# Designs tried in a protein design run: designed miniproteins, single chains, continued (4). Part 57

Each design is a single chain, and the fold is of that chain. pLDDT is the mean over its residues in the fold that is shown.

## One batch from the design tools (miniprotein)

Design m13960
Fold by ESMFold2-Fast:
Structure m13960 (fold): chain A 100 residues (1-100)
Amino acid sequence: MSEEEKELFRKVAEEFIKNLEEFADSVTDPEQKAKLKELIEKFRELVDKLLENMDQLSPEEAREKLIKLLGLAFQAAVYVKMGRWDEAEKLLKEMEEIVK
């Protein structure tokens, strides 16, 4: 995958991360805020792994993996907001499988 394509995917992920950080900052419950920040850091790590492996992926596969990763991260954030961290943790494991 080209450096320009990697930069585009990075920008999409960075915009999503920024939105999650703003959401976390709006959360008043300290435990939920901490868990959301943990989710954001894990998502950053998974994006970095995906970008590292992008040279082995087609543009279509890379796009599919990024979209799925974004969707799972959003669902995990919802579970954290609901106080259901165990469900969020399962989604984090699914995200780890995507970036293999």
Scores: mean pLDDT 80

Design m13961
Fold by ESMFold2-Fast:
Parts: sequence; C-alpha cells; structure tokens
Structure m13961 (fold): chain A 94 residues (1-94)
Amino acid sequence: DDEKLKEEAIAEATKAGLKNPETLANAVLAIEKEDYKALLKYIEELRKAGDLETADQLEKVVAYKRAVEEKLPVEEIKKLTAEDGRAIIKEKAA
C-alpha cells in the first residue's frame, strides 16, 4: 500500500522537523521500491527547492546501494561520490 507508506513517511519527516517532508517521503518510498529513476527525480526536486544537503545525502545513499548490489570491495564503495552515483543511476535508468 504505497499511499499508506507515503503518509507514514510524511508524518515521520514532519515530526522530525524536516524541510520538504512530502518530497523526502516520496524519495524514501522510491528507495524502498528500488525505483532509482523516481528517486533521481525527487533529488532534483529537492535541489530546485534549495534543500541541497538532503539531496546530496540521498545521492550518496543511492551510490552506496548500487555499489553493494554490484558487490564492490569496501574501498571502492568508499571512493563513490554523489556525482558517481548519479552517473551510475543515469546510465542504468536509460
């Protein structure tokens, strides 16, 4: 039930005092569904809203998740940046 998960995520983000709780909740739902194309869209929405710190953190999470799925060594995972993660997502989403 995507609508229920989204509502719960919005409530949690709002309770935590986070900026742009609905967009962040949509990003969290996208991570849970492994929908990296949707996640990239919400990261862009956060950047346009001026929430650059949250956008950068989400990009790092995606880079880490992709590296884990590819079973990269820990030192290679640590070398990944938000920019590298975004490039991987863009290539795989195309």
Scores: mean pLDDT 66

Design m13962
Fold by ESMFold2-Fast:
Structure m13962 (fold): chain A 64 residues (1-64)
Amino acid sequence: SSYKQSLLNEIDKTIQDLEREIGMLEAKKKELTEEESQKVQERITQLNDKREGLKALKAEIEAK
């Protein structure tokens, strides 16, 4: 259905946006203090969890 394709396209865009943000935070983390690096790592973990959840959702939608 057109709805299925629209959902897949939106999920793909969101995954790409998350991967870009994770990459930027990983780069920033290399230049930070230990305390600041820990906070950035917590954010990276949250974004990775969201990315993995979206990848799983995409796989379920595609499997139909």
Scores: mean pLDDT 87

Design m13963
Fold by ESMFold2-Fast:
Structure m13963 (fold): chain A 62 residues (1-62)
Amino acid sequence: MEERIERIKEALREIAEKHGLPLTDEQIEAVARNLARTMEIEGIDEETVLKAIENGFASPRE
């Protein structure tokens, strides 16, 4: 689980930098932990989750 959290954190940092989002390390860690937990519960693969996050940042909904 910890290795998965670290990989998600790295991907989130790259996506945030790419889209100019001012995310703190604490926010990235919290999101990564929640996503890793959701993946365990729902049985969703890491690649699918990361693609969904990237799409979410590309199309902000307000």
Scores: mean pLDDT 71

Design m13964
Fold by ESMFold2-Fast:
Structure m13964 (fold): chain A 85 residues (1-85)
Amino acid sequence: KKVRASADPSTAVSGSPVTVTATSSEPISKLEVYVDGKLVGEKSGSDTVTITAPSEPGLHEVTAKVTFTDGSTGEASVKVRVLAP
């Protein structure tokens, strides 16, 4: 199964909200969002999670890990640029 991830905005000030969306043709049961390998948010029954931009400026890897309603999993990553406050 193919998963795509998007972050809005892709460039954010430290501490600002970033909405992460996972897109797939298959129905999503759970979305977990990781920043640089750390779990920062999760939601059941949704394809979107809003996270807080990391405190460290620079490029961060945001990974959307999905569990589909059939029990299979998928993941996709995007880069988010964080600006110093």
Scores: mean pLDDT 82

Design m13965
Fold by ESMFold2-Fast:
Structure m13965 (fold): chain A 111 residues (1-111)
Amino acid sequence: SPLDQVIALFEQHRAEMAGLLDRIVALDPALKPHVDALLADMDATLADLRAAKSMEEAQRIVDVEAIRVTGLLTQIRLEAERRGNEESVRLAEEMRQLHNQTYKQIMDILN
């Protein structure tokens, strides 16, 4: 179903983001609270998507998540910048690009 495709894309996205976030924590363990917040948010969204009963419900979940993840990624980038960790800044930008790409793919399925 289209909803199963959305869930599968979000599961793949979560796995890709987790890999990049692991690299950020390895580079600077002080960023771990921000990394944990993003992973917890993504896990909660995935649970909500799995419980969704309609495409309209899935659309609302994805719209809220798009805004939330953008904010959390911005926090990771700004903290990495303050700490002078250029590689973590680069990884945060890579995650922002992956987020935008996945959101566009999900929106294509939902519309």
Scores: mean pLDDT 90

Design m13966
Fold by ESMFold2-Fast:
Structure m13966 (fold): chain A 87 residues (1-87)
Amino acid sequence: MPSPAEVFLARVRELVEQYRAGKISLEELRARLEELAREALATMDRGQLSVLIAGLLELAGEEQAAGHDEIAAAIGEVVDRMRAELA
């Protein structure tokens, strides 16, 4: 059974693919990532959020390496939100 962090990362990857396919705008990507971040913060424990943050940082690095700086920035905003709640 996939972990909550794995399920969340799969949902984030799906949104990134929809953006790359031109199915959603950058504004829609940001809004949907914010919705997912609120859901994760409401439902996940600190350990699950830590694993999720690590996975999101890896995904942001992959997108930046691929030249998708705007996707990396959108993911980085979600990570910053989660880190603020854990501090």
Scores: mean pLDDT 84

Design m13967
Fold by ESMFold2-Fast:
Structure m13967 (fold): chain A 74 residues (1-74)
Amino acid sequence: MSVEELFERLKEAIEAGDLPGLVRVIKEALDTLSDEELQELIKRLKEYAKTASPEQRQIIDGIIKLLEEELKRR
């Protein structure tokens, strides 16, 4: 699964309010993406956050922090 595919799945889950789907996609991203791919995903999420609703932005910020914490371990 590519960064682009995971980003689109995250975006769909966020837009649908599908929290179980969102958690599943995050888990898949952490299990499958390299450090460089995780950095690219974070970059895409930061750009997406600029156009998201306040509620969606809060969720996106939480995802970004989780991914950044994972990168610091690696």
Scores: mean pLDDT 81

Design m13968
Fold by ESMFold2-Fast:
Structure m13968 (fold): chain A 89 residues (1-89)
Amino acid sequence: SSEDKVNQGITNLQNTANTSISRSTSSSTQQEIQDNADTSIKKARELGKKDGEQGAKDAQGIIDGGSAGNQSLADDDVSQSDQARQQQL
């Protein structure tokens, strides 16, 4: 069902956010990832309440965008940490 697809997407977004937080080295990046995940989940749930395939499609767009944003935040944090480490040795 469309509701099942939205719920699966939200679960995947939560799992991706948790993984990104665990990889992040800064507390500010961890908070930003959590805030992005919470906002995206809320918006996806609201859009997923719309009837039919359009609601599910709109919700999926938010889920995909949120996951990509969380990955980018974690990747940038890791890259900056690695660069700082290399400059100290």
Scores: mean pLDDT 80

Design m13969
Fold by ESMFold2-Fast:
Structure m13969 (fold): chain A 89 residues (1-89)
Amino acid sequence: SEELKEALKKAIELLAEAAKLAIELGLDPSAIQYAGLLLQEALEKGASPEEVKKIAEEAYEHAKEVMEKSPEVKKLVEEAYKLVMEAAE
């Protein structure tokens, strides 16, 4: 759907901001960068809402450690996750 595509684009932007912030704070951005790559692939392939939800849930789980180290990084990652999960319903 168009709504899902726009949510994926916005989530990818938020994850890019989160990764940049993580680097500036001296944190490992790799989990966030990987999440962004997975969402970009989903967008390019036209993945189903069900596939997108699974990807978002797995990506969020992997990002938990970096989120616990910075409230500002956590806010961006959680906003991205919420946008994708809501659009995939």
Scores: mean pLDDT 87

Design m13970
Fold by ESMFold2-Fast:
Structure m13970 (fold): chain A 67 residues (1-67)
Amino acid sequence: SEATRLVAAADVRRLALEHGRPDLAELGEKAILSLPTEEAVALAREVVRLLNEGRWEEARALIESHL
């Protein structure tokens, strides 16, 4: 659903900003909103995991692979 994609994008944006990465917040939101709901949720979940583990470059590479 649209609401599900928006929530997923908002979660990634918030977490990236909390970690001082506005670049990842912007790119992550763009990538997630460009995908179908199932793929958007899967991408958001993996990006959130990488951000929580401090794996910034892996998170960026994953996001860029979907742009």
Scores: mean pLDDT 85

Design m13971
Fold by ESMFold2-Fast:
Structure m13971 (fold): chain A 74 residues (1-74)
Amino acid sequence: SLAEKISEVNLKAQELRKAAEANDWARVETLLREMVAFLKSQAPDSTVAISARQLLRSLERRFPELRPLIARLL
């Protein structure tokens, strides 16, 4: 369901945030690659894709160090 897909995206974002707070950049890169791959598998204008992009922007705002990596993966 749509709700299940949004929940999965939120869970991935939470794990990514925890890894970044722990300075585990190898895990951050792995989780970012998974989240970006998931985003690319969705229709660009879908609610799930919009939510995933919003979460990535929120993560960039909180962890500016992620910005170059996110730009490279997108």
Scores: mean pLDDT 80

Design m13972
Fold by ESMFold2-Fast:
Structure m13972 (fold): chain A 113 residues (1-113)
Amino acid sequence: SPEQEKALKEAKEEFDKFVEEGIRVVNLLRAGAPRDEILAEVDEMEKEANKFVEALKKISDTPIIKKLEKRINDALKRAREAVEAGDYDTAVEALRQASFLAYQALKLAEDTL
């Protein structure tokens, strides 16, 4: 339906914003930026993750999407904890995992249309 097509477009736009924030965090990590600046950008990435998941739920609120939401949040938590510990390599891998899980969630939601 036109409403489902609009919801999918909105979810794709929120996915792009989430990935863009992830790229900003990775760039700060690679530059060896101050921890407080990196954590502030992680906060913005977590906000964009929440908006993306809310957009997905407008299309599909299945148990599998809820499990992927939890896995995305767990990956972002690992990234934050790694930044706090000064383990920037682990933080980058956790952010890559979060982005991949978000992509899987988007594709699964698209497949329900």
Scores: mean pLDDT 88

Design m13973
Fold by ESMFold2-Fast:
Structure m13973 (fold): chain A 104 residues (1-104)
Amino acid sequence: MPIRDSFQADADRSRALLAELAGSKDPSRQAAAGVLAGILRQADAPPTEAEVLLLVKSAEDYIEQGDYDKAEKLLEEAEKMAEQSNASEELREKIKELKEKVKK
């Protein structure tokens, strides 16, 4: 059975984590909340290179964890979005390399 891409839930997890970090008394966690808030702010922008980068990052994380099926699906979506957004050649090349790695 195919597992849905988790990147669609990333914003929900990030918002929950942001609330927890912002409520923390630890300065380092409060600093992390600021970074996370910045990332979530970018997600509210029109679809751009940032969304492709998020998919690539998620795919890399899944490759590292051994979840090649999820990584392959995320990389296919990232490739389509990179073509639509005219993303940099470096990013598109990275997507191709990662797809080759998970396919074999």
Scores: mean pLDDT 63

Design m13974
Fold by ESMFold2-Fast:
Structure m13974 (fold): chain A 59 residues (1-59)
Amino acid sequence: LEERVVRALELLGSDPDRPWTVRQLAEAVGLSQSTFTRTFTRFVGRSPEDVKRLIQRSA
């Protein structure tokens, strides 16, 4: 599951022109949105929405 979270972070960083939704990120790594959000938050310590905002600020 952690490997899938890392892949989602890579997608967010690699495709800055693509406005990923949390649902699309979950589908891209083969998880349901609820499982993805739970696992991501536990592993990263922040919600996928918060991390998306942080990555967008870096661009």
Scores: mean pLDDT 74

Design m13975
Fold by ESMFold2-Fast:
Structure m13975 (fold): chain A 108 residues (1-108)
Amino acid sequence: MSDAQRIALQLLRELLERETDPELRRALEEALRLLEREEDERRLEAATALAFRLSRETDEELALALARALVAVLREEDEARVEAIVEAARIPDPAEALRRLEELLAGL
Protein backbone atom coordinates (compact mmCIF):
# COMPACT_ATOMS: atom_id res chain seq x y z
CA MET A 1 0.00 0.00 0.00
CA SER A 2 1.37 3.45 -0.96
CA ASP A 3 1.86 6.28 1.56
CA ALA A 4 -0.73 8.42 -0.30
CA GLN A 5 -3.28 5.58 -0.13
CA ARG A 6 -2.54 5.06 3.60
CA ILE A 7 -3.03 8.79 4.35
CA ALA A 8 -6.30 8.92 2.35
CA LEU A 9 -7.63 5.80 4.13
CA GLN A 10 -6.78 7.32 7.54
CA LEU A 11 -8.54 10.61 6.67
CA LEU A 12 -11.67 8.79 5.47
CA ARG A 13 -11.78 6.58 8.60
CA GLU A 14 -11.47 9.66 10.86
CA LEU A 15 -14.29 11.40 8.90
CA LEU A 16 -16.53 8.31 9.14
CA GLU A 17 -15.99 8.02 12.95
CA ARG A 18 -17.39 11.56 13.55
CA GLU A 19 -20.02 11.68 10.75
CA THR A 20 -23.72 11.38 11.66
CA ASP A 21 -25.40 11.92 8.22
CA PRO A 22 -26.40 8.45 6.91
CA GLU A 23 -25.93 9.34 3.20
CA LEU A 24 -22.45 10.76 3.77
CA ARG A 25 -21.54 7.75 5.99
CA ARG A 26 -22.62 5.39 3.17
CA ALA A 27 -20.50 7.25 0.59
CA LEU A 28 -17.48 7.26 2.97
CA GLU A 29 -17.86 3.50 3.66
CA GLU A 30 -17.99 2.79 -0.10
CA ALA A 31 -14.98 5.06 -0.75
CA LEU A 32 -12.98 3.19 1.95
CA ARG A 33 -13.86 -0.20 0.43
CA LEU A 34 -12.85 0.91 -3.09
CA LEU A 35 -9.69 2.77 -2.00
CA GLU A 36 -8.31 -0.28 -0.08
CA ARG A 37 -8.14 -2.18 -3.43
CA GLU A 38 -6.99 0.69 -5.67
CA GLU A 39 -3.65 0.29 -7.52
CA ASP A 40 -3.99 3.01 -10.20
CA GLU A 41 -1.64 5.92 -9.36
CA ARG A 42 -3.86 8.61 -10.95
CA ARG A 43 -6.99 7.46 -9.09
CA LEU A 44 -4.95 7.27 -5.84
CA GLU A 45 -3.68 10.84 -6.39
CA ALA A 46 -7.24 12.05 -7.18
CA ALA A 47 -8.70 10.18 -4.17
CA THR A 48 -6.04 11.68 -1.87
CA ALA A 49 -6.78 15.23 -3.13
CA LEU A 50 -10.55 14.70 -2.65
CA ALA A 51 -10.05 13.19 0.84
CA PHE A 52 -7.95 16.21 1.91
CA ARG A 53 -10.59 18.67 0.60
CA LEU A 54 -13.40 16.65 2.25
CA SER A 55 -11.54 16.58 5.63
CA ARG A 56 -11.59 20.43 5.67
CA GLU A 57 -15.14 20.94 4.31
CA THR A 58 -17.82 22.38 6.64
CA ASP A 59 -20.68 22.64 4.10
CA GLU A 60 -22.72 19.41 4.35
CA GLU A 61 -24.01 19.47 0.74
CA LEU A 62 -20.50 19.98 -0.68
CA ALA A 63 -19.11 17.31 1.71
CA LEU A 64 -21.65 14.78 0.36
CA ALA A 65 -20.83 15.77 -3.25
CA LEU A 66 -17.07 15.39 -2.52
CA ALA A 67 -17.62 11.94 -0.95
CA ARG A 68 -19.69 10.86 -3.99
CA ALA A 69 -17.01 12.30 -6.31
CA LEU A 70 -14.38 10.26 -4.41
CA VAL A 71 -16.42 7.07 -5.06
CA ALA A 72 -16.85 8.12 -8.73
CA VAL A 73 -13.09 8.67 -9.39
CA LEU A 74 -12.27 5.27 -7.81
CA ARG A 75 -14.69 3.64 -10.34
CA GLU A 76 -13.68 5.80 -13.33
CA GLU A 77 -11.55 4.51 -16.24
CA ASP A 78 -11.59 7.82 -18.23
CA GLU A 79 -8.56 9.90 -17.16
CA ALA A 80 -10.12 13.14 -18.49
CA ARG A 81 -13.19 12.58 -16.30
CA VAL A 82 -11.01 11.91 -13.22
CA GLU A 83 -9.15 15.19 -13.90
CA ALA A 84 -12.44 17.11 -14.40
CA ILE A 85 -13.78 15.89 -11.02
CA VAL A 86 -10.52 16.83 -9.22
CA GLU A 87 -10.53 20.30 -10.87
CA ALA A 88 -14.16 20.85 -9.78
CA ALA A 89 -13.19 19.86 -6.20
CA ARG A 90 -10.35 22.47 -6.27
CA ILE A 91 -12.73 25.41 -6.98
CA PRO A 92 -12.48 27.78 -3.95
CA ASP A 93 -16.14 28.92 -4.16
CA PRO A 94 -18.21 26.17 -2.42
CA ALA A 95 -21.38 26.94 -4.45
CA GLU A 96 -19.56 26.71 -7.82
CA ALA A 97 -17.66 23.58 -6.69
CA LEU A 98 -20.96 21.93 -5.68
CA ARG A 99 -22.65 22.91 -8.99
CA ARG A 100 -19.82 21.45 -11.13
CA LEU A 101 -19.49 18.28 -9.04
CA GLU A 102 -23.26 17.64 -9.20
CA GLU A 103 -23.20 18.20 -13.01
CA LEU A 104 -20.30 15.72 -13.41
CA LEU A 105 -21.88 13.13 -11.05
CA ALA A 106 -25.29 13.36 -12.83
CA GLY A 107 -23.58 11.83 -15.91
CA LEU A 108 -22.98 8.60 -13.94
Scores: mean pLDDT 81

Design m13976
Fold by ESMFold2-Fast:
Structure m13976 (fold): chain A 85 residues (1-85)
Amino acid sequence: GHHHQNELHQIQLEADLLTGMVYIALGVKKVAGEELTPEQRELLEQFESEYRNLQRAIRRGDLAQAREHFERARRHYLQFLDLVL
């Protein structure tokens, strides 16, 4: 229904923001001539995996799964930023 669609839309907007911030952090590292460490690469891969799970949940209209995968993606994102910045 419209209620679930509005909540899924909000989750998508927040996920897009997190993805944009990841690309900014990667751009900063690239300009500095710095490579990602193995730990930073692992966290990025975990973020990308949960982002894919989130996109599948959104396509299914599964609000509960979308919330769970968004929170997992956000945790990996915060850990990644802590190591990069």
Scores: mean pLDDT 84

Design m13977
Fold by ESMFold2-Fast:
Structure m13977 (fold): chain A 87 residues (1-87)
Amino acid sequence: MVEEIKEALRKLEEGRWEEAEAFLQKQYDAGLKAAFEAARERLEADPSTPLAELPEGLQLLLEAARLYVQEGKPEEAIELAARGIAL
């Protein structure tokens, strides 16, 4: 799960929306899916803005961090949350 979410976020940041969605298809959490769809729409409208600088992008990172904690990977969740704070 965590690795699929990491790849989905990486593909989303690269502008590969369909590939990102394919990784999330296996791990659809309602909150993560809603945040992903919102972030994708914002990035498609303005691809020059970094994901973590968008409110929708920050929400996506927070939803992913929540799922990382649920999988027992709090260190990876902290690193992901820190990306939103550092950018």
Scores: mean pLDDT 70

Design m13978
Fold by ESMFold2-Fast:
Structure m13978 (fold): chain A 81 residues (1-81)
Amino acid sequence: MSMEELSKKILDEVEALKKEALEKLSKAKTDEEIYQILEELESKVTPLVQEAVDNKMTDTLNAIMGILDEVGKFAAELLEK
C-alpha cells in the first residue's frame, strides 16, 4: 500500500467516525451522553492516530486533528445550552 492510499484510508475512516459522532451528539439529551460519545470517538480514533504517527504522516495527522476539533466544537456548543 502506498502512503497516499494509507492516508486516504485513514482519513475516510476518521470522516466516517466524525459523521457517526455528530449524528449521536445531535440526538444526545444529557451531558453524560455527550461525554460518552466523545470517549467512544477518542477510543476509535486512537489507533488511526497511532498509525499516522508510526508512518510519519504529518499532513494526515493534522487533518485528523482538524476533524476532531470540529466534533469537539460541536459538543462544546451543546454543553453550553
Scores: mean pLDDT 84

Design m13979
Fold by ESMFold2-Fast:
Structure m13979 (fold): chain A 94 residues (1-94)
Amino acid sequence: SLEELLAQLTPEQRAFVERLRARIQAWTDEKVAALQARGDPEAAERVRKAGEEMALHLTRYFVALEKGDDEAFEKHLAEMQRAANEMNAAAGVG
């Protein structure tokens, strides 16, 4: 669960990750609302899903950093980049 992942971070790292997750959510919500308003529900759903993937891999990235897990660190960094690219591509469609 998300809570089990966050529990593996220091309090300072958890606060930082929660702030980043909130910023991803705010950006995603804004783009989803704009896409829905212009009649593009497919692009809105793509942005929503990519935002969720970004937030998940961001959390796992910081857990991997805390554990010194270099393989997991590199994997989740790559997944974050893929999610960011999809978020931008989907938000630019319309």
Scores: mean pLDDT 87

Design m13980
Fold by ESMFold2-Fast:
Structure m13980 (fold): chain A 75 residues (1-75)
Amino acid sequence: SMEEAKERMRRAGEELVRAVEAGDREAAKEALVRLASAGLTIKSHDEVDRGVRRIAEALAAGDVEGVREAVEELL
């Protein structure tokens, strides 16, 4: 259902932010994949692609606040 997909996205987003705060790059990448996969079930491909690109750019920059903001925008 849409509610289950939204919950999955929320959990993945929370996992992603926690992993970035902890400096765990592997956990962050795994959480991003889960977030994108759940997003594709309820959002357009363009919307998910833009969200993932924003998150990936913030991750590459080590910008924890940027990751948090990009996750919130995609949710």
Scores: mean pLDDT 86

Design m13981
Fold by ESMFold2-Fast:
Structure m13981 (fold): chain A 70 residues (1-70)
Amino acid sequence: SSAAIRAAALARIDALLAQYRASTDPAERQALVDQVVQIVRDVGSRLPLEDAEALAREAQARLDAAEAEL
């Protein structure tokens, strides 16, 4: 289901953002952000528009929260 695909993508994003928060290397943090963006793009392309938009918005909120913790 689209909901299960979105949940799986968000779980992968959460794992990458845990690495982002633990990282002390700006280049590593940028590579992790790039991976999050790639997941959103790749998974979003296979979802209905409303689910793709929800994934992008939720991923951005998670990125913003992780960045605020630095």
Scores: mean pLDDT 89

Design m13982
Fold by ESMFold2-Fast:
Structure m13982 (fold): chain A 70 residues (1-70)
Amino acid sequence: NRVEMLLEQKKQKEADMAAEAEAGAKRAKDLGKKSVDEGAKAVEEQMEAMNKMHDEIRELEKKAKEELAK
């Protein structure tokens, strides 16, 4: 049950990360049309946000593995 909860939280975070990637790509494209620098900055900000979400997913996976080990 706790493992299932942690895996569901991980799945939700993965879905949020995919949505952020899509939204970030659109944002970078729109900003890039106005300024190459603004588009590049948007890509960097997206990568930072994605890395943070990836770390959260990794932590949830670690907790799920610990729970499986009892």
Scores: mean pLDDT 79

Design m13983
Fold by ESMFold2-Fast:
Structure m13983 (fold): chain A 59 residues (1-59)
Amino acid sequence: MEASREAGEKAVAGVRAAQAAGSTSEADGNKGIEDARRAAEEGKSPEEVARAGARGAAG
């Protein structure tokens, strides 16, 4: 739970940084944030949470 939560917060911060840098669109980045948060809330592993955020942000 704790590790998934920390991974979720880190993934959200990473996606937001990518949006600010123009590396992802606002829509794709928002999807990445939502996907990462959902995975973290489901108790997925830190790796799965990070992957969900990255995949969402990629489109």
Scores: mean pLDDT 77

Design m13984
Fold by ESMFold2-Fast:
Structure m13984 (fold): chain A 93 residues (1-93)
Amino acid sequence: VPEVLRKAAELLEKGEDIAKALSYLATLTPEQREAVLAAMRSLPDPKAAEILRDLLEEGKSLQEIAEKYGMTLEEVKRLLARGLRAVADRFAA
């Protein structure tokens, strides 16, 4: 799981293949998704958890999420990447 989250975060941070980053997240099992969401909700900024939930549970696009929160697409990608990296570091410990 940590490797999947780290790979997705790296792609989002670099602004590279977003579809590939999302495909890594789509490989998570329901149990792994719940664990990642729970860990992300424990971070100082809960917005990352809400973004991930909208993406994985509600099937929203990054554009729809950006519009929902009044953020730019770049801000959504950066916030999601930071959250994914923080959770990956926790699971690797």
Scores: mean pLDDT 76

Design m13985
Fold by ESMFold2-Fast:
Structure m13985 (fold): chain A 72 residues (1-72)
Amino acid sequence: MSPEEARRLAREAMEARTLEEAQRLARILYDDPSLSPKVRAAAREAYEERDVEGARTKVAAAWHDAALSGVA
């Protein structure tokens, strides 16, 4: 995925209002085999979070890390 798309999805994660939205965004990162294992592990932790604010924060951080990793 492009860094621009990763930044857009990080913004969506910050605006997620439900666990379902946060989990959907985390799943996109978790299912992408081109991302580093560290980023995918962070996405999995966000996916397993049960608190909306915690899930949102973790998903946004994981997407930000994906963008910084320079996915080409």
Scores: mean pLDDT 74

Design m13986
Fold by ESMFold2-Fast:
Structure m13986 (fold): chain A 70 residues (1-70)
Amino acid sequence: SQTSEDLVEGAEFVYKKYAPYFSPEEREEAEQLMEEIRRNRDDLAKTVELWLKFTALVRRSLERQRARLE
């Protein structure tokens, strides 16, 4: 569906933008989640589930990075 494609494209955009700032462990987890999102692009329910996991990872990474600036 278009919604699934929009979620996949959104995840790729966020990954590209924030990947340089990930720790090695965060990058590995993010790469695994991105691969799963791409493989399940035609399954809206699975794409939503994976997207929520991906956004949780991005949020944890950003909170860690923000703490280092304070």
Scores: mean pLDDT 81

Design m13987
Fold by ESMFold2-Fast:
Structure m13987 (fold): chain A 91 residues (1-91)
Amino acid sequence: IEEELAKLEEEYNKALPEAREYYKKQASKLSKEELEERLKFVEGLIPVFEAELARLLAEGAPLEEIQEAWLRLRAAKTMVEVLKEVLKEKE
């Protein structure tokens, strides 16, 4: 599990620059109010996804379920970073 998650993180990090650029372009089209609403929504998902991943790990869930939960958490954290960057650029 640790080795598989480390490999998944490496693959995620390889795709991250292109994914961030794509999301930044989409977020740049949003108004300041829409960015604030989306940021609040995604930030609210992070503790939910953290709890889900922790539960799956504690229960010894199938690797595929753990990987999916890990990717959801990482994607949410990446979106928060991108939304904060774009919001800061809009004053």
Scores: mean pLDDT 82

Design m13988
Fold by ESMFold2-Fast:
Structure m13988 (fold): chain A 85 residues (1-85)
Amino acid sequence: MKLTKEQAEYLFKEMKEDIEFAREAVERARQGKATPGELRLALSRADYAIEKAEELIKSGYNPEEAKKMLEEARQLRDELRRLLA
């Protein structure tokens, strides 16, 4: 899929926001403060971050940063799945 530079920058911004939300939810869960609803929302956001990162990698815009963020999003998704089991 072809992305414009502006579209790629928007996806990076959205992905950073999704990853930060998921990271905060995992940290709150470690403190015993997260709700199941918060964890489910965080899981959805981690899934969206993975999708956006894969799109960025396919586009060729800053693929190394996108790969690093993909790895973080996958780790957060796996942790959230464990917390929801």
Scores: mean pLDDT 85

Design m13989
Fold by ESMFold2-Fast:
Structure m13989 (fold): chain A 61 residues (1-61)
Amino acid sequence: NPVRLSEENKKIGEEVDRFLAEHPEATVAELHEAFPQLSREQARRLLALARAERAAAAARA
């Protein structure tokens, strides 16, 4: 994929994961406030994905 926008989106995902690691009970509204470049729908999807990844990581331990 020659579009470097995908690299920026990856970094945003990593920052979201870090934010949720520090604030595991964060709401969609709090995530949207921290990352206003994301829509509420995008924030909701990323929150769900990050929580699923945390659950999978915990299950491996």
Scores: mean pLDDT 73

Design m13990
Fold by ESMFold2-Fast:
Structure m13990 (fold): chain A 72 residues (1-72)
Amino acid sequence: MRVRVDVDITVPDKYKDQADKMKARVDASNGRSASDVRAELLKVAAELAKINEQAEKEGLPKMQVVITTSAL
């Protein structure tokens, strides 16, 4: 089954480039198999966890993520 995933990430300006790159990777996986999209989402989740740890250490607010999925 093919799926489309749209990801909106709200971050402090310091992490904006990292968030944009993560969104681009998820966008590039759209139209592929559900397993391929899932693999990219797992990678993004791991990277977001690391960024949230860094943000917490620096006293910055945590990232906010909205994920929308649609069947193709």
Scores: mean pLDDT 73

Design m13991
Fold by ESMFold2-Fast:
Structure m13991 (fold): chain A 75 residues (1-75)
Amino acid sequence: MDPVVAVRLALLTVADRQGLSVGELVRRLARALGLEDTGKLDDATLQAIADHFGLTADSPPERFAALGRFLATLA
């Protein structure tokens, strides 16, 4: 799976399940990771998130699940 696509899907899924806007979840995540808080789902931001979690196309499903669990703690 493309790590940028995986991060985007995780953000959309967690935001929907937690009743948050995607922008609010992205802002919380950016602050937690020390990244620039743009509130945007641009590819540069998604790639920075993927890199922070060590996500690659060859990453096992457990690494993508760990991202989802971390995002849930921000809600």
Scores: mean pLDDT 75

Design m13992
Fold by ESMFold2-Fast:
Structure m13992 (fold): chain A 76 residues (1-76)
Amino acid sequence: LAEKIYEAMKKADKDGDGRVSREEFLEAAKSLGIPEELAQLAFDSADVDGDGYLDEEETKLAAETLTELLREAGLL
């Protein structure tokens, strides 16, 4: 699941700059049927710099965090 989320977010990054915006992250999560609330929590947890963007490493962390949140919510 985390790898699928990461791949979807990479496809949303049309500029190929390796940075994913909050909007792109939420859109990728929605495409996978993931609740927006959990996607927002995962994004905010990984965006430690608070700049509204995730680099490649932070994007991977956000995908892993989102997977854990889905499991805790009983959606996995």
Scores: mean pLDDT 73

Design m13993
Fold by ESMFold2-Fast:
Structure m13993 (fold): chain A 84 residues (1-84)
Amino acid sequence: SSFDLKELYEKDKELFEKLVLGIAALVYKESGVDKEKIAKAVRESLLKDGIVDEETAERIEEKILNMNEEEIEKAIKELEEFLS
């Protein structure tokens, strides 16, 4: 829920960003949707639910847009390890 995600962001910003980036990377690899569309959708979702401020949402969008293949693979692996 948005409540749980907001609490996670406030308590562990690093873990929160890893999970968000992992989900974005997984969607990119599995769906073939453009990174620009994924980054925009993530930014809009986080802002609408009031999970993060505008500066943080813009930083996450920028990170998604600039992820190279190694960073994408790392983000997916970290997400999978968290979900195990």
Scores: mean pLDDT 81

Design m13994
Fold by ESMFold2-Fast:
Structure m13994 (fold): chain A 78 residues (1-78)
Amino acid sequence: MEAEKKERQKRADELSADSLAAMPKEVRDAAIDHLREQADSGSEGAKNALDRYTDLLKRGEERKAAREALQEELQRLA
């Protein structure tokens, strides 16, 4: 049971990271700025959300770059 929960959580995190990387940069930057303002106001929930959001965004960008590299390699084989 615990192993399946960890695997589902990992897949959910990967989907969230990919979704964040797919968002327009302007929308992502605005959301991050909003969370920073709330975290600076002393909201612990906003600080936790900001940390999670920036981590997921970084992971999503890394995964996007890896997919683009693979796509370029496939295009080179065509």
Scores: mean pLDDT 71

